# Ledger of designs, part 102: designed miniproteins, single chains, continued (2)

Each design is a single chain, and the fold is of that chain. pLDDT is the mean over its residues in the fold that is shown.

## One batch from the design tools (miniprotein)

Design m7540
Fold by ESMFold2-Fast:
Structure m7540 (fold): chain A 95 residues (1-95)
Amino acid sequence: SSAETALRAAQHVYELASKKIKEFSKQAEEALKNGDKETAIKYYQKAMDLYKAASGAYKRAIEVLETPPEELIENLKKSEENYQKFKAKLDEVKA
């Protein structure tokens, strides 16, 4: 079904994104420690882009499901919260 396809797509996006987000977060933090704000901004932006992609995929899956799994709703919430956290970090670095 379209619902099953959307759910599988959301799960796949999350799996690929989670590893890269962790790597990008560490690169950004290391860049900040070394005073390299430009590099930190680039990696925080990459992490935000991946959270945005994951949130979008989860929203599409939720829209087509009559009864979305609790884990899917929670993963959407976490992705949106983490996007805002990284946005705040970007704003701090730019200040």
Scores: mean pLDDT 83

Design m7541
Fold by ESMFold2-Fast:
Structure m7541 (fold): chain A 73 residues (1-73)
Amino acid sequence: SAAVARELAELEARFREASERFGKAVAEGDKQQLLESKREFEEIAREAERLPQARGLARSARVLAESAEYYAS
C-alpha cells in the first residue's frame, strides 16, 4: 500500500541520516553521540521489524547498534 511504501521510505531516510551521524561520531570519538546512535539504530530496527519487506534494513540497523556499542566501550 501507499502507506507502507511511505513508512519504508521514512525508515530508509532515518537509517541514512543515523548512519551519517554515526560515522562522524566514530571519526571524532564522541562516546555520547555513539550511545545516541545505538539508541537510534535500535529504534529503527524495532520499527523495521514490523515490516516483512524491511528485514534487511532491520538487520543492518541491529548490526550498526552493536558497532555503536563497541565503539562507545
Scores: mean pLDDT 89

Design m7542
Fold by ESMFold2-Fast:
Structure m7542 (fold): chain A 72 residues (1-72)
Amino acid sequence: MERQEVLVEGEVAEALRKAGVRPGDDFFDILERELGIPVPPALRGRWRVVSFEEVEVDGKPALRVTLERVAP
C-alpha cells in the first residue's frame, strides 16, 4: 500500500485538531471543509488518515499525519 507522511503546523494543525480528525477519515475532504482549500475530485476518497501524532516544532504544537492511498 502506498503511504505518505506529512507534517502540518500552525493553522492547519489547529484546523485538523478542531475537526476531530480520526483514522479512516478522508484527509483532503477535511482540508476542504475546514480550511476551504479547493480539492480536485481525483484526490477525494483516495487518501485516508492512518494515524496522527502530536509533535512539537520550535516550541509549538504540530501534527504528523500518516496517509494511505485507498484502492479504487
Scores: mean pLDDT 74

Design m7543
Fold by ESMFold2-Fast:
Structure m7543 (fold): chain A 97 residues (1-97)
Amino acid sequence: SREEVLAEARSATLLLQLAVSLSIAKKASTEVVNEELERAIRAGEELLADPTASPEDLRQAAELLEEIARIGEEKGAEKELVERLRRVAEELRRRAE
C-alpha cells in the first residue's frame, strides 16, 4: 500500500541521515562532532518512535549509532551525548527483538 511505501521511505531517509552523520563524525573536529552526535540522536529517536519501522532497519540504525558513539568518544565528544546515543542504540536493538 501507499502507507507501507511511505513508512519504508521514512525509515530509509533516517538511515541515510545516520550514514551521513557517521561520515561527518569521522572527519569532524571536536567542536563539530557534538553537533553531529545530537543530530544522530534525533534521527535514532525518530526511528524508534515509528511503530512501522522494520526490525532490519532498527538493527541497521543501532549499528550506525554505536559506530557514531565510538568515533565521538575517540574525538572527545561530551560523555552525556555518547551515553545518550548508546542508550538510543540499545532501545533500537530491543525494539528489533
Scores: mean pLDDT 87

Design m7544
Fold by ESMFold2-Fast:
Structure m7544 (fold): chain A 82 residues (1-82)
Amino acid sequence: MEIFEEAIELAKKMGDEETVKYIEQVKRAYELAEKEGRTDLANKLREKMEQVLDALKAGNVEEATRLAKEAYEDFKKAVPEP
């Protein structure tokens, strides 16, 4: 199972729509990084998603939202011109 799908399902179950939106953006970023062969970026996004999933499992919704937002911001900084 895809780690991003697990995180989205858990966030939805907890009623955290904001975290869901950020996870969906990070998933799209991960798919783009894989398609472009940017292995370092893909690995970095996956590591951040593991942290988000751990926070959700611990019931720390605020921390999960912060981590997901940080992952999305990291992606934006990594893609400001190929």
Scores: mean pLDDT 78

Design m7545
Fold by ESMFold2-Fast:
Structure m7545 (fold): chain A 82 residues (1-82)
Amino acid sequence: GAVTGVGAEAAAAGEEGAKAGLASPDAIKGAAGALLGIGGVVSGWLADERLERGLISEEEARAMGERGRRDGEAGREVGLSG
């Protein structure tokens, strides 16, 4: 397929992290959570785009997507901990 499920999962986790960060009552934790969430979205998008262009392997795209998903989840945890 043109888009990998792992990239989409990373983007979704990143969006959740960004939302949690932006909603945090702690400005510092909110900013950190939002930045990690945005990083997850960007990593997911880049993994899918590069895979579709043939610039990286499916394994590389999966690794990037998984890392982005973890960054997004970490962003959500940081944001919610505020």
Scores: mean pLDDT 71

Design m7546
Fold by ESMFold2-Fast:
Structure m7546 (fold): chain A 58 residues (1-58)
Amino acid sequence: MEEEIVSDDGFDILVALAERAIREGKPEEARRILDTAVESYPDHPGLAEARARLEAAL
């Protein structure tokens, strides 16, 4: 992989924030952040994986 866009998505930030909220014991905040990611990035290729992982942690 020579040049790929990896850290240019707000989606990645939202997923990281949701994971952090879960670790801090704020599942409702994490769910809201995840909902925002689903609404803002419905066609994102990482959405299904991130959603499944976060939902399993909730």
Scores: mean pLDDT 73

Design m7547
Fold by ESMFold2-Fast:
Structure m7547 (fold): chain A 87 residues (1-87)
Amino acid sequence: DENLEVLKKAIKEKKGVLLTLKDGTKLYVLPLDIKDGVIYYIDLSKYPIFTKPLPEVIKEIKLSDVEKAEILEEDPEVEHLRQAVLA
């Protein structure tokens, strides 16, 4: 499962992922974990809004509903932190 390997790499490297779902929907997400074919993620479009406890912002989607997973080399949050450290 190539999508599973891409998602595992993104979790390890703390990178954002563009998910293309089998219905054609695109989601920009930060994957947190994968258990029993379920992907746990934060929707990065809502990431800056921490008005609720973290567990309430974690979303779930089945790996089987994912058509394609693509690691984004230019994650705005990770890239910003990386630039600050390297300055």
Scores: mean pLDDT 68

Design m7548
Fold by ESMFold2-Fast:
Structure m7548 (fold): chain A 65 residues (1-65)
Amino acid sequence: LEEAKQRLLRAADQLIEAGKDYPEIVKKAEEVKQRAENATSVDELREVVDELTKITKEMKKKNLE
């Protein structure tokens, strides 16, 4: 659980860095990072994974030009 939480925090940080030119992406990634930091159950971590995946897809579309 703690290791999974740390991995999700790292993924969120990477998304924030990669998306820093897109304020909306950064804001969403920061919100998801807060959720990961406060997560105490596997169900909450699953929701964080799903949200990170959605943000990643949105960022890819923005980079498509």
Scores: mean pLDDT 77

Design m7549
Fold by ESMFold2-Fast:
Structure m7549 (fold): chain A 66 residues (1-66)
Amino acid sequence: MSVEEALRELGEKHGVSLSTLRRALRLAARMIAEGRSREEIVRTLMETFGISRETAERIYLLALSL
């Protein structure tokens, strides 16, 4: 399944814009590359984008597949 398809499904399920999800995914991927922990990444995504923990955790898992 493509990353774009996963982001679209996540946006439809959680009522978050695709633009916001793409920005969140890029930030998560960058933080993973910097060696940040899952908890730090999830917290940062929630605070930066105003998304739920569930949405942030899904974005984190998608970023791991990049």
Scores: mean pLDDT 82

Design m7550
Fold by ESMFold2-Fast:
Structure m7550 (fold): chain A 67 residues (1-67)
Amino acid sequence: DLDEVIAQGLAEEVEELRRELAALGASPETIEEAARLVRQMFDAALAGDEKTKAELQKKLEELRRSV
């Protein structure tokens, strides 16, 4: 089930990122922004939009470095 595999992957990535940022003391706003970026990256991957996916990955890395 493709939808289930995608949902599981997204949920795992979001949960891992939430835990990492929360442990660093990130604000709820920063955690939500990071979660949004991960969701958008999954959407871009599904659409085959490699350019958007790469840009979103860079933004996520910048957020992680900021906290």
Scores: mean pLDDT 79

Design m7551
Fold by ESMFold2-Fast:
Structure m7551 (fold): chain A 96 residues (1-96)
Amino acid sequence: MSKKELAEEILEQAKELIKAADEGDFEKAVEEAERLKKLLEEAVKAGVVSQEFADATIQQIDEAIEKKDLTLLRTIGEGIAHQTELALQTGEKIEF
C-alpha cells in the first residue's frame, strides 16, 4: 500500500466512525474505532503518522470506549479526518 492509499483508507475509516456515532450505534462505532486504531499503527510503521499522534489518539479512543462516549468517538473521528484531508492536500504526513 502506498502512503497516499493508506491515508485515504484512514480517512474512509474515520468517516465510518463519524457515521456510526451520528447513528447512535455504539457497537458499530467501537468496531470502526478498533479498525482505525490498527490503521494508525500501520501508518506509524509506514511513516504517514507520527508515533506521538497515534499513541495520543489510540489512548483517547480507548477512553471513549471505556466511558461509552459516542460524542468523544465522533470528535476523535472528525479530528483524524481533518488531519488526514490536510495531509492528502499538501502531501505531508499526518502530524498535529
Scores: mean pLDDT 84

Design m7552
Fold by ESMFold2-Fast:
Structure m7552 (fold): chain A 61 residues (1-61)
Amino acid sequence: MEPLPHQDAVLDALAYVNEQGLWALPLDERLARVEAHLRERGYSDEAVAEAVEVLRKSESA
């Protein structure tokens, strides 16, 4: 119920990708944009790294 920093960053990243249509971008560029967005929003380095890894793994089988 109470949002965790890592969970919040992951949800923000997914919403950002969906709203901006970033699924059409190459994975590397998509992850770079997500990282920049989360850092600009003030998320911690750990939260940013976790969100990037979650999105990277979602592209893998």
Scores: mean pLDDT 74

Design m7553
Fold by ESMFold2-Fast:
Structure m7553 (fold): chain A 90 residues (1-90)
Amino acid sequence: SIEEKIKETIKKFPSLSYQEQLDAFKEILSLIVEAFDDGKISAEEALKLAEEVKEEFLKLAETWPEEEKEYAKELVELQLENFKKYLEAK
């Protein structure tokens, strides 16, 4: 399931580089969009999954230097805002 793929990806986060973690976050959002477009999940379910991924990613960001943490926080907020706009356009 998509939830299992997300959990496995999050589990690998601590072993990934900073850039790989950012790329993995974007990949997870893309998988959620694909599942929504395929009609496998509702917009509400997609938003809940994206928020869960955001929370887990931001917990990892607390282990990074302050500058990288602030950048990751801003990037994640921007990505989630774009994701919400995409869902609303449908």
Scores: mean pLDDT 77

Design m7554
Fold by ESMFold2-Fast:
Structure m7554 (fold): chain A 61 residues (1-61)
Amino acid sequence: MIPITPKQVEYALDYLEKSTAPKEIKKQALEDLYAVLPNVDASEEEKERLKKRIEELMKKL
């Protein structure tokens, strides 16, 4: 298995932020990204930054 990188999560977040998909689809994708964060090959600081960004995007939905 190829580990999930922080850059892959950031690209997914950028795509979701600009996407015209329905709110419920975006929310599910954000929740899925949040769930995989502990398994991302990143520092604790990077994980916290990504977690904060996911939470901010969920608030904007």
Scores: mean pLDDT 78

Design m7555
Fold by ESMFold2-Fast:
Formats: structure tokens, sequence, C-alpha cells
Structure m7555 (fold): chain A 76 residues (1-76)
């Protein structure tokens, strides 16, 4: 059984690794943030490349004994 604490740790590691790879490819990292709110854990990377802003968000939700992870990308 995967614990919610384990998912939080794994998403934090994943987000940090992705931010590092984005920096290597010339992206400007504006923020890397993590938030726990009730049964939901969110890891967010905001970055800029070629003058355009991107927000990538991973949302892990604990629902009925299951962990559901969704990924969203917002472009500004």
Amino acid sequence: MVTFEQVEADLEELARRIAEELRKKGAKILSVSFERKGNTYTATIEYEIDGRRYIVRWVAKLENGRIIISVGIEIE
C-alpha cells in the first residue's frame, strides 16, 4: 500500500528533477511550489521559455482508498 506521504515525497522529487532539466534547456524557473490541502497534494512548476509562461501542475488526490494523479498544463 502506497502512503500519501510517499506520494508527496515522490512528487516533490519529480518536480525538482523536471525543474532542473528545464533550466538546462534554457527555461527560466519562476516558481516551484508544493501544497497540501485536505486530501489533495499539488506540485506546481511555473516557468518561462521564449517569452511565454507555462504552469505545469501535478495533483494527487486520495479518494476512497485510491490515489489519483492528474497533470495539467496552463499556457499564458
Scores: mean pLDDT 81

Design m7556
Fold by ESMFold2-Fast:
Structure m7556 (fold): chain A 74 residues (1-74)
Amino acid sequence: SLYDRLREALQSIGLSEEDAEAVVAELRRKGVPEALIERLIEALENLDVATALELLDEMELSPELRARVRRALS
């Protein structure tokens, strides 16, 4: 599924399995459009830090999880 691909992309940049699952669960609960999830996956795979963080802000990801993604991308 699209969310399985997102979890794999988050883990590939260095997020723990637990943190990656937490991000996926939050975005799934919020009903984030699939098009935004696909753009996020592409940004993560390309290590496009600025775009990934902008997309997470659009998705309103919690500050704690956003900080963990930012740290992984650093």
Scores: mean pLDDT 87

Design m7557
Fold by ESMFold2-Fast:
Structure m7557 (fold): chain A 74 residues (1-74)
Amino acid sequence: SEEDKKLAERQLEIAERALAYIRTLPPSPTKVEQLELLVERLEKMIEKYKDKYPDIAKRFEELRQEARRLIEEM
């Protein structure tokens, strides 16, 4: 549905903004925790949208990879 796709796009925008904000934080246990919580949320969004909106799911996967990379760097 159009509403379902708009919700997926909204969730993607929220996730993109969340990652961008977390990236600005200084290295800390809190930053790691926020990144880990974001990864969990992104994994759920990928699973939810992978069949119906694969292009959106791919973008969530790119965000998940970036969040995991940031955790590995800390």
Scores: mean pLDDT 88

Design m7558
Fold by ESMFold2-Fast:
Structure m7558 (fold): chain A 83 residues (1-83)
Amino acid sequence: AVVEEVERVRKRLEELKAQGATYDQLIDEALRIARELGASDEEIEQFRVTLESLKKLGATVDQLIDAAVLFIRHLLERRAAAA
């Protein structure tokens, strides 16, 4: 279900943060998860640009995780609506 997948994604990114993952490592993991969930190449590129923009603007790690989780939630909701 969408809720359980979204919670799993947040947990994974929070675990990496707790382990001292870099900003770039969090971006890479978020992109990997989105790809595994069936995001298109265009969606992956849009996601990458969004997360890289947050990094350049000085967003916190928590803000990056929130943005990544929001993107993946929207991806899963679109897939559920299409079924």
Scores: mean pLDDT 83

Design m7559
Fold by ESMFold2-Fast:
Structure m7559 (fold): chain A 93 residues (1-93)
Amino acid sequence: AVEEEVREAIRNRDLARLDAIAAEAARAGDTRLARAVAYAAEALARGMEPERAIEIFEAVLAGDWERLRELAPGLTLETMTEEEIQEYIEKRL
């Protein structure tokens, strides 16, 4: 349900909705979902197409970092630590 909500927000380029979903996931302790949403939001912010942002979301959600590197070589988020991702999420709260 929430994952489909994320995909819908990505298709609509609704960064505000993605930020809201990430904030709620973080409060619920779902760090995996919050991280995946943060990566998708950043991909959209950098001008990537929604279809690619969905693939990035799914790769991060699955912990498939090899697929993420293939989809988005050179994305700043590929080199982010857990602490940096958490800081990004906190800025959206």
Scores: mean pLDDT 75

Design m7560
Fold by ESMFold2-Fast:
Structure m7560 (fold): chain A 73 residues (1-73)
Amino acid sequence: MQEKIDQLLEAVKNKDYEKAEAIFLEMNDEELRQAVAEIIKEFGIDGAIELFNNLKDLELRRKVGQIIIELSK
């Protein structure tokens, strides 16, 4: 799990959103929530929103957007 999160954070840092999306698609809902929380911690809410806007999978984008809204309260 930590190895996937580390790879995800590196992809987001490099603005490699295709790689970030591929990693997200391998995650379950609990892992996805933890990953989005780590992205917000490292890059802020604006970084998480930039990632969200670059996701191509509609269901993944819906889930990530919902998590961002919950964690921004």
Scores: mean pLDDT 84

Design m7561
Fold by ESMFold2-Fast:
Parts: C-alpha cells; sequence; structure tokens
Structure m7561 (fold): chain A 60 residues (1-60)
C-alpha cells in the first residue's frame, strides 16, 4: 500500500528530520541516520525498523 510508504516517509522526517526517496530501502535510511547522529549503522537500522513497526501498527 502506498499509504504505508507515505506514512513512513512522514514519520522519518518528523522524528529524525531526514527525507528519503525510497522508504523500503531501510539500509539507505539507516546510513543517513548514522551519518546525521554520528552513530553506528547497526544502531540506526534498529531504530528505523522500530519506527517502521510503529507506523505499520498505526495503519491497521
Amino acid sequence: MEELKKAFKEALYNTFGIRVEDPTDLDAIAEKLAEKYNTSKETALKVVEELKKQVEEQLK
């Protein structure tokens, strides 16, 4: 559903201030977060996955 992609893009921007072209590329999103917050890509990926889960639960 396009609704999940839009909601996730908005959540990423509102929560972390990042804009993404492809919200399904969690690896690329995690890399941007790691650069912005000077953290590990592994930590950023875990945070991104948790946010995606929260958004998916809200769209039920």
Scores: mean pLDDT 79

Design m7562
Fold by ESMFold2-Fast:
Structure m7562 (fold): chain A 63 residues (1-63)
Amino acid sequence: GPKVRLTALKDLGPSTPSVLGLKEGEEVEATILKEYSDGMAEVETEEHGVRLVGLSLVEVEPL
């Protein structure tokens, strides 16, 4: 999938085994593995591995 930078538009809370957590304005590099019709995406990060994130809650910048 495409390699991107994700920037949190709001506090997403702590990361869980299923969901990526970021503080507002925090950036992470990720690979988008799959996008779902409900606006969720499966993303892979170096620090957290594979997690879900709501695409409406992040800014996505192509790398």
Scores: mean pLDDT 81

Design m7563
Fold by ESMFold2-Fast:
Structure m7563 (fold): chain A 85 residues (1-85)
Amino acid sequence: NLKKAEEEARKLEPELAKYRDKEAKERMKALVEALAKILTLILEDPEEVEKAKEKALEAIEKIPDIKEAQKKASEYLKELKEKAS
């Protein structure tokens, strides 16, 4: 029943968006930290690297969850539609 699948998807969309956003941000922060550590070895400019790291972390927090949530929600809705037949 497509109507039931849409209702369930609507209930799950905000929860999936929160989960996806938190997980993605956490992974991106880990990558930024790893990259900053590598850059300190290569560039030997700790002030520039630290500043770049801070800007990158701010950018991660600024990621428009709405656009990403819409993409993930559309994928999830498509999957639910396929399973619902």
Scores: mean pLDDT 61

Design m7564
Fold by ESMFold2-Fast:
Structure m7564 (fold): chain A 78 residues (1-78)
Amino acid sequence: SMLELIRRAQALAQELLDPSLSEARRAELEAELAALVAQLQAEMDRLLASGPAARAEAERLHRLLTAAQAERYKQELA
């Protein structure tokens, strides 16, 4: 499900916060995260093409992701 892809992406993002990761391992995890983001985008596009209920759920999830991303940027700039 889209939610499971989001959870997997969050788990990878948390692992990437480990400062002891080798450069090679970090690159591997970043590549896996990029692949998951591409899968999430494809799944969101699929949901947006379906009925109103699925579209509403996709938009809700997108707003939650955007809000979390904006909060991270706000904290980074502070």
Scores: mean pLDDT 72

Design m7565
Fold by ESMFold2-Fast:
Formats: sequence, structure tokens, C-alpha cells
Structure m7565 (fold): chain A 71 residues (1-71)
Amino acid sequence: MEKEIEEFRKLATEVLKEYSKTTANPNLSEEEKEELIKEIVDKMIEELLEVNPGKALKNAIKEIKKVLEEL
């Protein structure tokens, strides 16, 4: 599970960083963007662990990899 949480965190952070270049508030500094991304990712992980940690986390990783391929 810890390995899967770390994989999800890494992938989700990459996706959100890519989106932050074009769709996030352009007036935010890089440091502020990074903090917001961290907060969002932490919230996502908390929600996944509450609902169905094993299956939900694996499915989320697959979905986020697909999103990264389309970016």
C-alpha cells in the first residue's frame, strides 16, 4: 500500500503541475502552486484510503497514467 500511495502521489503531482502551467491561476507563484498541488494530492489520497484503499488506489493510478499520456 505505501508503494502504491507514493506512486499515486508522484503521478498526481505531475498531472497537476502540467495543468497548473495552462489552467491554474497564473498569478500564483511556483511555491504557492506547489503547496496547493500537495494539498490537493493529500486530500485525494485521504479519500481513496477511506472508501476502498486497495482497489480504489490501483484504479486511480491507472486513470492518472492515462491522463498523463493525454497531456
Scores: mean pLDDT 72

Design m7566
Fold by ESMFold2-Fast:
Structure m7566 (fold): chain A 110 residues (1-110)
Amino acid sequence: FHPSPRANVEHLKEHLGLSRERAEELAELVTRMSSLLNQVRDEKSLEEAIEEILELAKERFGLDEETAELLRELLRNGADAALQLLVEIHREGIRDQEEIRRRIREVLEA
């Protein structure tokens, strides 16, 4: 899945009630995370992409340290699944760190 910025903006407006400007910022962030994964060529570039995505996720989702470490594990084991989970969490407006951790663990165990 490679979301276009325009499609993401409309989706975020419909589901999150965000202003157009804030929806565009978030759509740009999702597009940037996908682009970082497309730059992966080896184990080193994968670790660099994971750290950049994790930093962005911490900033945007307010992840605590425990939740961030679980997300790092998921990104290493299935980056596409991790990005899909982050999109779902944002669509559903999930803010509770325990619920986010539970969702990450469910994907890791699948």
Scores: mean pLDDT 70

Design m7567
Fold by ESMFold2-Fast:
Structure m7567 (fold): chain A 101 residues (1-101)
Amino acid sequence: RVAEAARVLGVPEEQAEATLEARLRAAELAAEIVLENTEDERVKEAAREALEAFRRAVEEGRYAEALAAADLMIEAASKALAGEPEEKVLELLEEAIRAAR
């Protein structure tokens, strides 16, 4: 598990667990940020689905897919905080759901 995560992250095995935990925590926080910064129910549903798909990918050991989804979720949270259009945030979350699948 640690060796697989290290390979996907491009870091030494000794750093892989801490790096993976930090990225996973960032993805969870990103979903919370989106949920608190939107009133569009489509965006809220997409954020919940992205978080569920991300967690499923992690549980299944699909770290490449999970990390790709995490990066897209973090970008979606950044766009939401910057006041970007809700449609742009929705697109990134839908892409995260596809990446985690």
Scores: mean pLDDT 79

Design m7568
Fold by ESMFold2-Fast:
Structure m7568 (fold): chain A 111 residues (1-111)
Amino acid sequence: SPIREELLRLVDEAFASTDVDEQVDIILKILEKIINDPTLSLEEALFALGAVNGLLDRLVAEGKRISPERAQRLKEALQATADKLIERYPEHRELVERNYQAALALLDRLE
C-alpha cells in the first residue's frame, strides 16, 4: 500500500531524528494522515498509532521535554485522531481509546 509505505517512511524519519521538535512535527504529520485519509484501514491506522506511542515512549526514555505549545498541538491532534477512528470504526472504540489514553499518559510525562 502506498499509504503504508508513506507511514513507514515517516516513522523511520522520526526514529532517525535527534531533534525533538522535528520528531513532534513528524508525529503530527502521521496523525494528520490518519484524520484526513478515509482509505486508511483500521489496521494501518492502529499501526500508525502504535508507532506514535513508540516514538513518544522513546522521547520519555531519553528524558526529552516538549514545549507547552507543541504538547497542546499533539493533545488536539490525538483527540481528533481518536474521534475520527471511533466515528469510522465504532465497534473498536475500546481499542482506539486504549491507544489514545496511552499516548496522553506519555505526553503528560513530556511536559
Scores: mean pLDDT 85

Design m7569
Fold by ESMFold2-Fast:
Formats: structure tokens, C-alpha cells, sequence
Structure m7569 (fold): chain A 88 residues (1-88)
């Protein structure tokens, strides 16, 4: 498991803006629903499986990915802003 600086927990129906500093890692926990993660600003972020460290997605500005319930590590290469929206 990769180390992380803080945890963000999302549930079905949640919509949240998440700011990450350059080099910051967060644990993103999705308890239910399907999350859509969009990089609103910043150069890039990597999304990895929290248990294995395997890269699931790499987002550049304006790109989105969908995540099932589970635990993910998000790593920011630069100061970045993410929009997370979880289906109800």
C-alpha cells in the first residue's frame, strides 16, 4: 500500500471539489455508487489501487475517469483541483 497524507470519503449522491498540493497523496474511499473524477486544473494526477499500488488511471486537465466502490490513492504531480461526483 502507498502512503497517503489524508483520507477523503465519498458516498452515493456526493459532489465534492478536492484540492491537492504538488506531491500530495490522498486515500479516496468510495463507499457506494459510481464516482466520476475529473481533473479541473493541474498538469496530471495518477489514480492507483490502494491495496496493490497498480495504476488505474492517469488524468490530464479536462480528463475524467469512473471508479467503482473501493479504496484508491490519488497522487498529484502539481497543484491540482479535482471534481468528484458520485451517482446516487
Amino acid sequence: MLSYDRTVTLSAGDQRTIHLNAGERILLRITDGTATITLLSGDSVGISNAATGETIAHLTQGQSTTLAPGDYIITAGSDSTLQATVSA
Scores: mean pLDDT 84

Design m7570
Fold by ESMFold2-Fast:
Structure m7570 (fold): chain A 72 residues (1-72)
Amino acid sequence: SEKIKEEERFIKETLEELQKQGQRNIDQKVNQYQKKYTIEQTKELSKKVEQEEQKKVDADLQMILLERSLEA
């Protein structure tokens, strides 16, 4: 149905935007780490930052979807 397609589009577009924001945050932190730490240290820190930013994206998406469902 059209309503299902609209919801799927909203979810996809929202997720893509949150992922873009998360990637910008990762890139900024990785750039900062590269200036101060060794290659090996930067790799370990970058992996942790990627995991934390993914958790934030997932949490933000869940909150947006919950708010949307309550207002619908």
Scores: mean pLDDT 86

Design m7571
Fold by ESMFold2-Fast:
Structure m7571 (fold): chain A 67 residues (1-67)
Amino acid sequence: MIITQEQALKIVDHLQERYNIPQDTVEQAKKVLSKYEELTTDELKELLRGQLGLSDEQIEEAIKEVL
Protein backbone atom coordinates (compact mmCIF):
# COMPACT_ATOMS: atom_id res chain seq x y z
CA MET A 1 0.00 0.00 0.00
CA ILE A 2 1.20 3.53 -0.83
CA ILE A 3 1.05 6.01 2.05
CA THR A 4 1.05 9.77 1.39
CA GLN A 5 3.14 12.22 3.43
CA GLU A 6 -0.07 13.58 5.03
CA GLN A 7 -1.12 10.05 6.09
CA ALA A 8 2.39 9.31 7.42
CA LEU A 9 2.32 12.50 9.53
CA LYS A 10 -1.10 11.51 10.97
CA ILE A 11 0.32 8.09 11.89
CA VAL A 12 3.26 9.79 13.69
CA ASP A 13 0.84 12.05 15.62
CA HIS A 14 -1.24 8.99 16.61
CA LEU A 15 1.90 7.14 17.80
CA GLN A 16 3.00 10.19 19.81
CA GLU A 17 -0.36 10.32 21.64
CA ARG A 18 -0.59 6.56 22.23
CA TYR A 19 3.02 5.94 23.35
CA ASN A 20 3.86 9.38 24.84
CA ILE A 21 6.81 9.89 22.48
CA PRO A 22 8.96 12.97 23.25
CA GLN A 23 8.31 16.02 21.06
CA ASP A 24 11.97 16.20 19.88
CA THR A 25 11.80 12.58 18.65
CA VAL A 26 8.51 13.29 16.81
CA GLU A 27 9.92 16.46 15.21
CA GLN A 28 12.98 14.53 13.96
CA ALA A 29 10.74 11.76 12.52
CA LYS A 30 8.55 14.36 10.77
CA LYS A 31 11.67 16.05 9.33
CA VAL A 32 12.78 12.73 7.81
CA LEU A 33 9.23 12.03 6.49
CA SER A 34 9.07 15.49 4.85
CA LYS A 35 11.64 14.23 2.29
CA TYR A 36 9.08 11.69 0.95
CA GLU A 37 5.92 12.62 -0.97
CA GLU A 38 4.82 8.96 -0.86
CA LEU A 39 6.26 5.75 0.60
CA THR A 40 5.26 2.08 0.90
CA THR A 41 3.93 0.59 4.15
CA ASP A 42 7.21 -1.35 4.54
CA GLU A 43 9.32 1.81 4.03
CA LEU A 44 7.18 3.68 6.58
CA LYS A 45 7.50 0.84 9.13
CA GLU A 46 11.31 0.70 8.71
CA LEU A 47 11.62 4.50 9.06
CA LEU A 48 9.31 4.76 12.11
CA ARG A 49 10.91 1.75 13.80
CA GLY A 50 14.30 3.46 13.43
CA GLN A 51 13.14 6.95 14.42
CA LEU A 52 10.64 6.15 17.22
CA GLY A 53 12.04 2.84 18.55
CA LEU A 54 8.65 1.12 18.24
CA SER A 55 7.93 -2.48 17.20
CA ASP A 56 6.49 -3.42 13.79
CA GLU A 57 3.32 -4.58 15.62
CA GLN A 58 2.83 -1.16 17.28
CA ILE A 59 3.35 0.66 13.97
CA GLU A 60 1.03 -1.71 12.03
CA GLU A 61 -1.75 -1.21 14.60
CA ALA A 62 -1.38 2.60 14.30
CA ILE A 63 -1.57 2.38 10.48
CA LYS A 64 -4.77 0.29 10.83
CA GLU A 65 -6.29 2.78 13.33
CA VAL A 66 -5.41 5.92 11.28
CA LEU A 67 -6.12 4.62 7.75
Scores: mean pLDDT 83

Design m7572
Fold by ESMFold2-Fast:
Structure m7572 (fold): chain A 80 residues (1-80)
Amino acid sequence: HMLTLPPTLKALLKSIAGDKDTYTFEEVFELLRDYINKKKLGDYETGEIDLRGTPLGEFFGKDKVTEVELLKAVRAAMTE
């Protein structure tokens, strides 16, 4: 299923990967994971992702998340 994104998440993804009206959950997760890897926000030793000072941190309202928490939050945002 293709899901319509909340306006704030849509604007974030547009800045990362270009302009699309609909995304699959898999596409959104892949784009966010690529962004985290490109910006070197992940700590492989602790499994934490530092979102402070990023648009993702502003969107989720959290300083640190795990990959599992990020996946859950993205899924929740796309199923509103």
Scores: mean pLDDT 68

Design m7573
Fold by ESMFold2-Fast:
Structure m7573 (fold): chain A 96 residues (1-96)
Amino acid sequence: MKRLLETWLEKLRELERQGADPELIERAKRLLEEAAEALEKKDYEEAIRKLDELIDVFVELENATTDLEVQLTIATLIISASVLKVVAEKELKKSK
């Protein structure tokens, strides 16, 4: 988890350097940190909620850019967040 969080934070810094909206980037960073904290605490309901909000911010970032490289980076982040959400949902179901 820590390495995944560090990788995503690095990608968000790269997006900001490429001219992505700094307010949306800061919102994404905050949501990512909150989702990571919820996952560490095994609060899967909170993690799912924060990941949903994070995906919405990534979609907004993607819609705000016409740069293909930026769009591809955002698309990989959306896919990664969606996969992590599915994992959290499966863990929540195991907890009954």
Scores: mean pLDDT 82

Design m7574
Fold by ESMFold2-Fast:
Structure m7574 (fold): chain A 62 residues (1-62)
Amino acid sequence: SAMEEALERGNREGARAVILAGEGRMSGEQAAKRMRELADQGLLSEEQAENGAAASLKDASG
């Protein structure tokens, strides 16, 4: 369904942002912003965006 396709797309984009932050190719703040943008577009739940943002910021601190 279109909803499943949107969620798959959001999950891929979110995972990509977190991976890039972990590799130092994107700041944790940029990855957190991307997660919030995906949630605003309805491609991620607020919970998924919050968890992804927290993970990205944790990598920036460690």
Scores: mean pLDDT 73

Design m7575
Fold by ESMFold2-Fast:
Structure m7575 (fold): chain A 60 residues (1-60)
Amino acid sequence: QEILANSALLAGITGQVYVFSSEEEVEQYKPQIEKILAEVEEVSTSNIEKAQRVYEILSK
């Protein structure tokens, strides 16, 4: 549940439903994710890291 919620959080912040067609797409969004992680630092580093990891797994 927490991992799912973190994935939804990331998608909500970026305004996208992540359906990855290639690893290049993930690389293009890494700068955006890093920016979001900095802005959402107050939430929780652990939760943010999980959200980013889920994002990477979905792309792989």
Scores: mean pLDDT 53

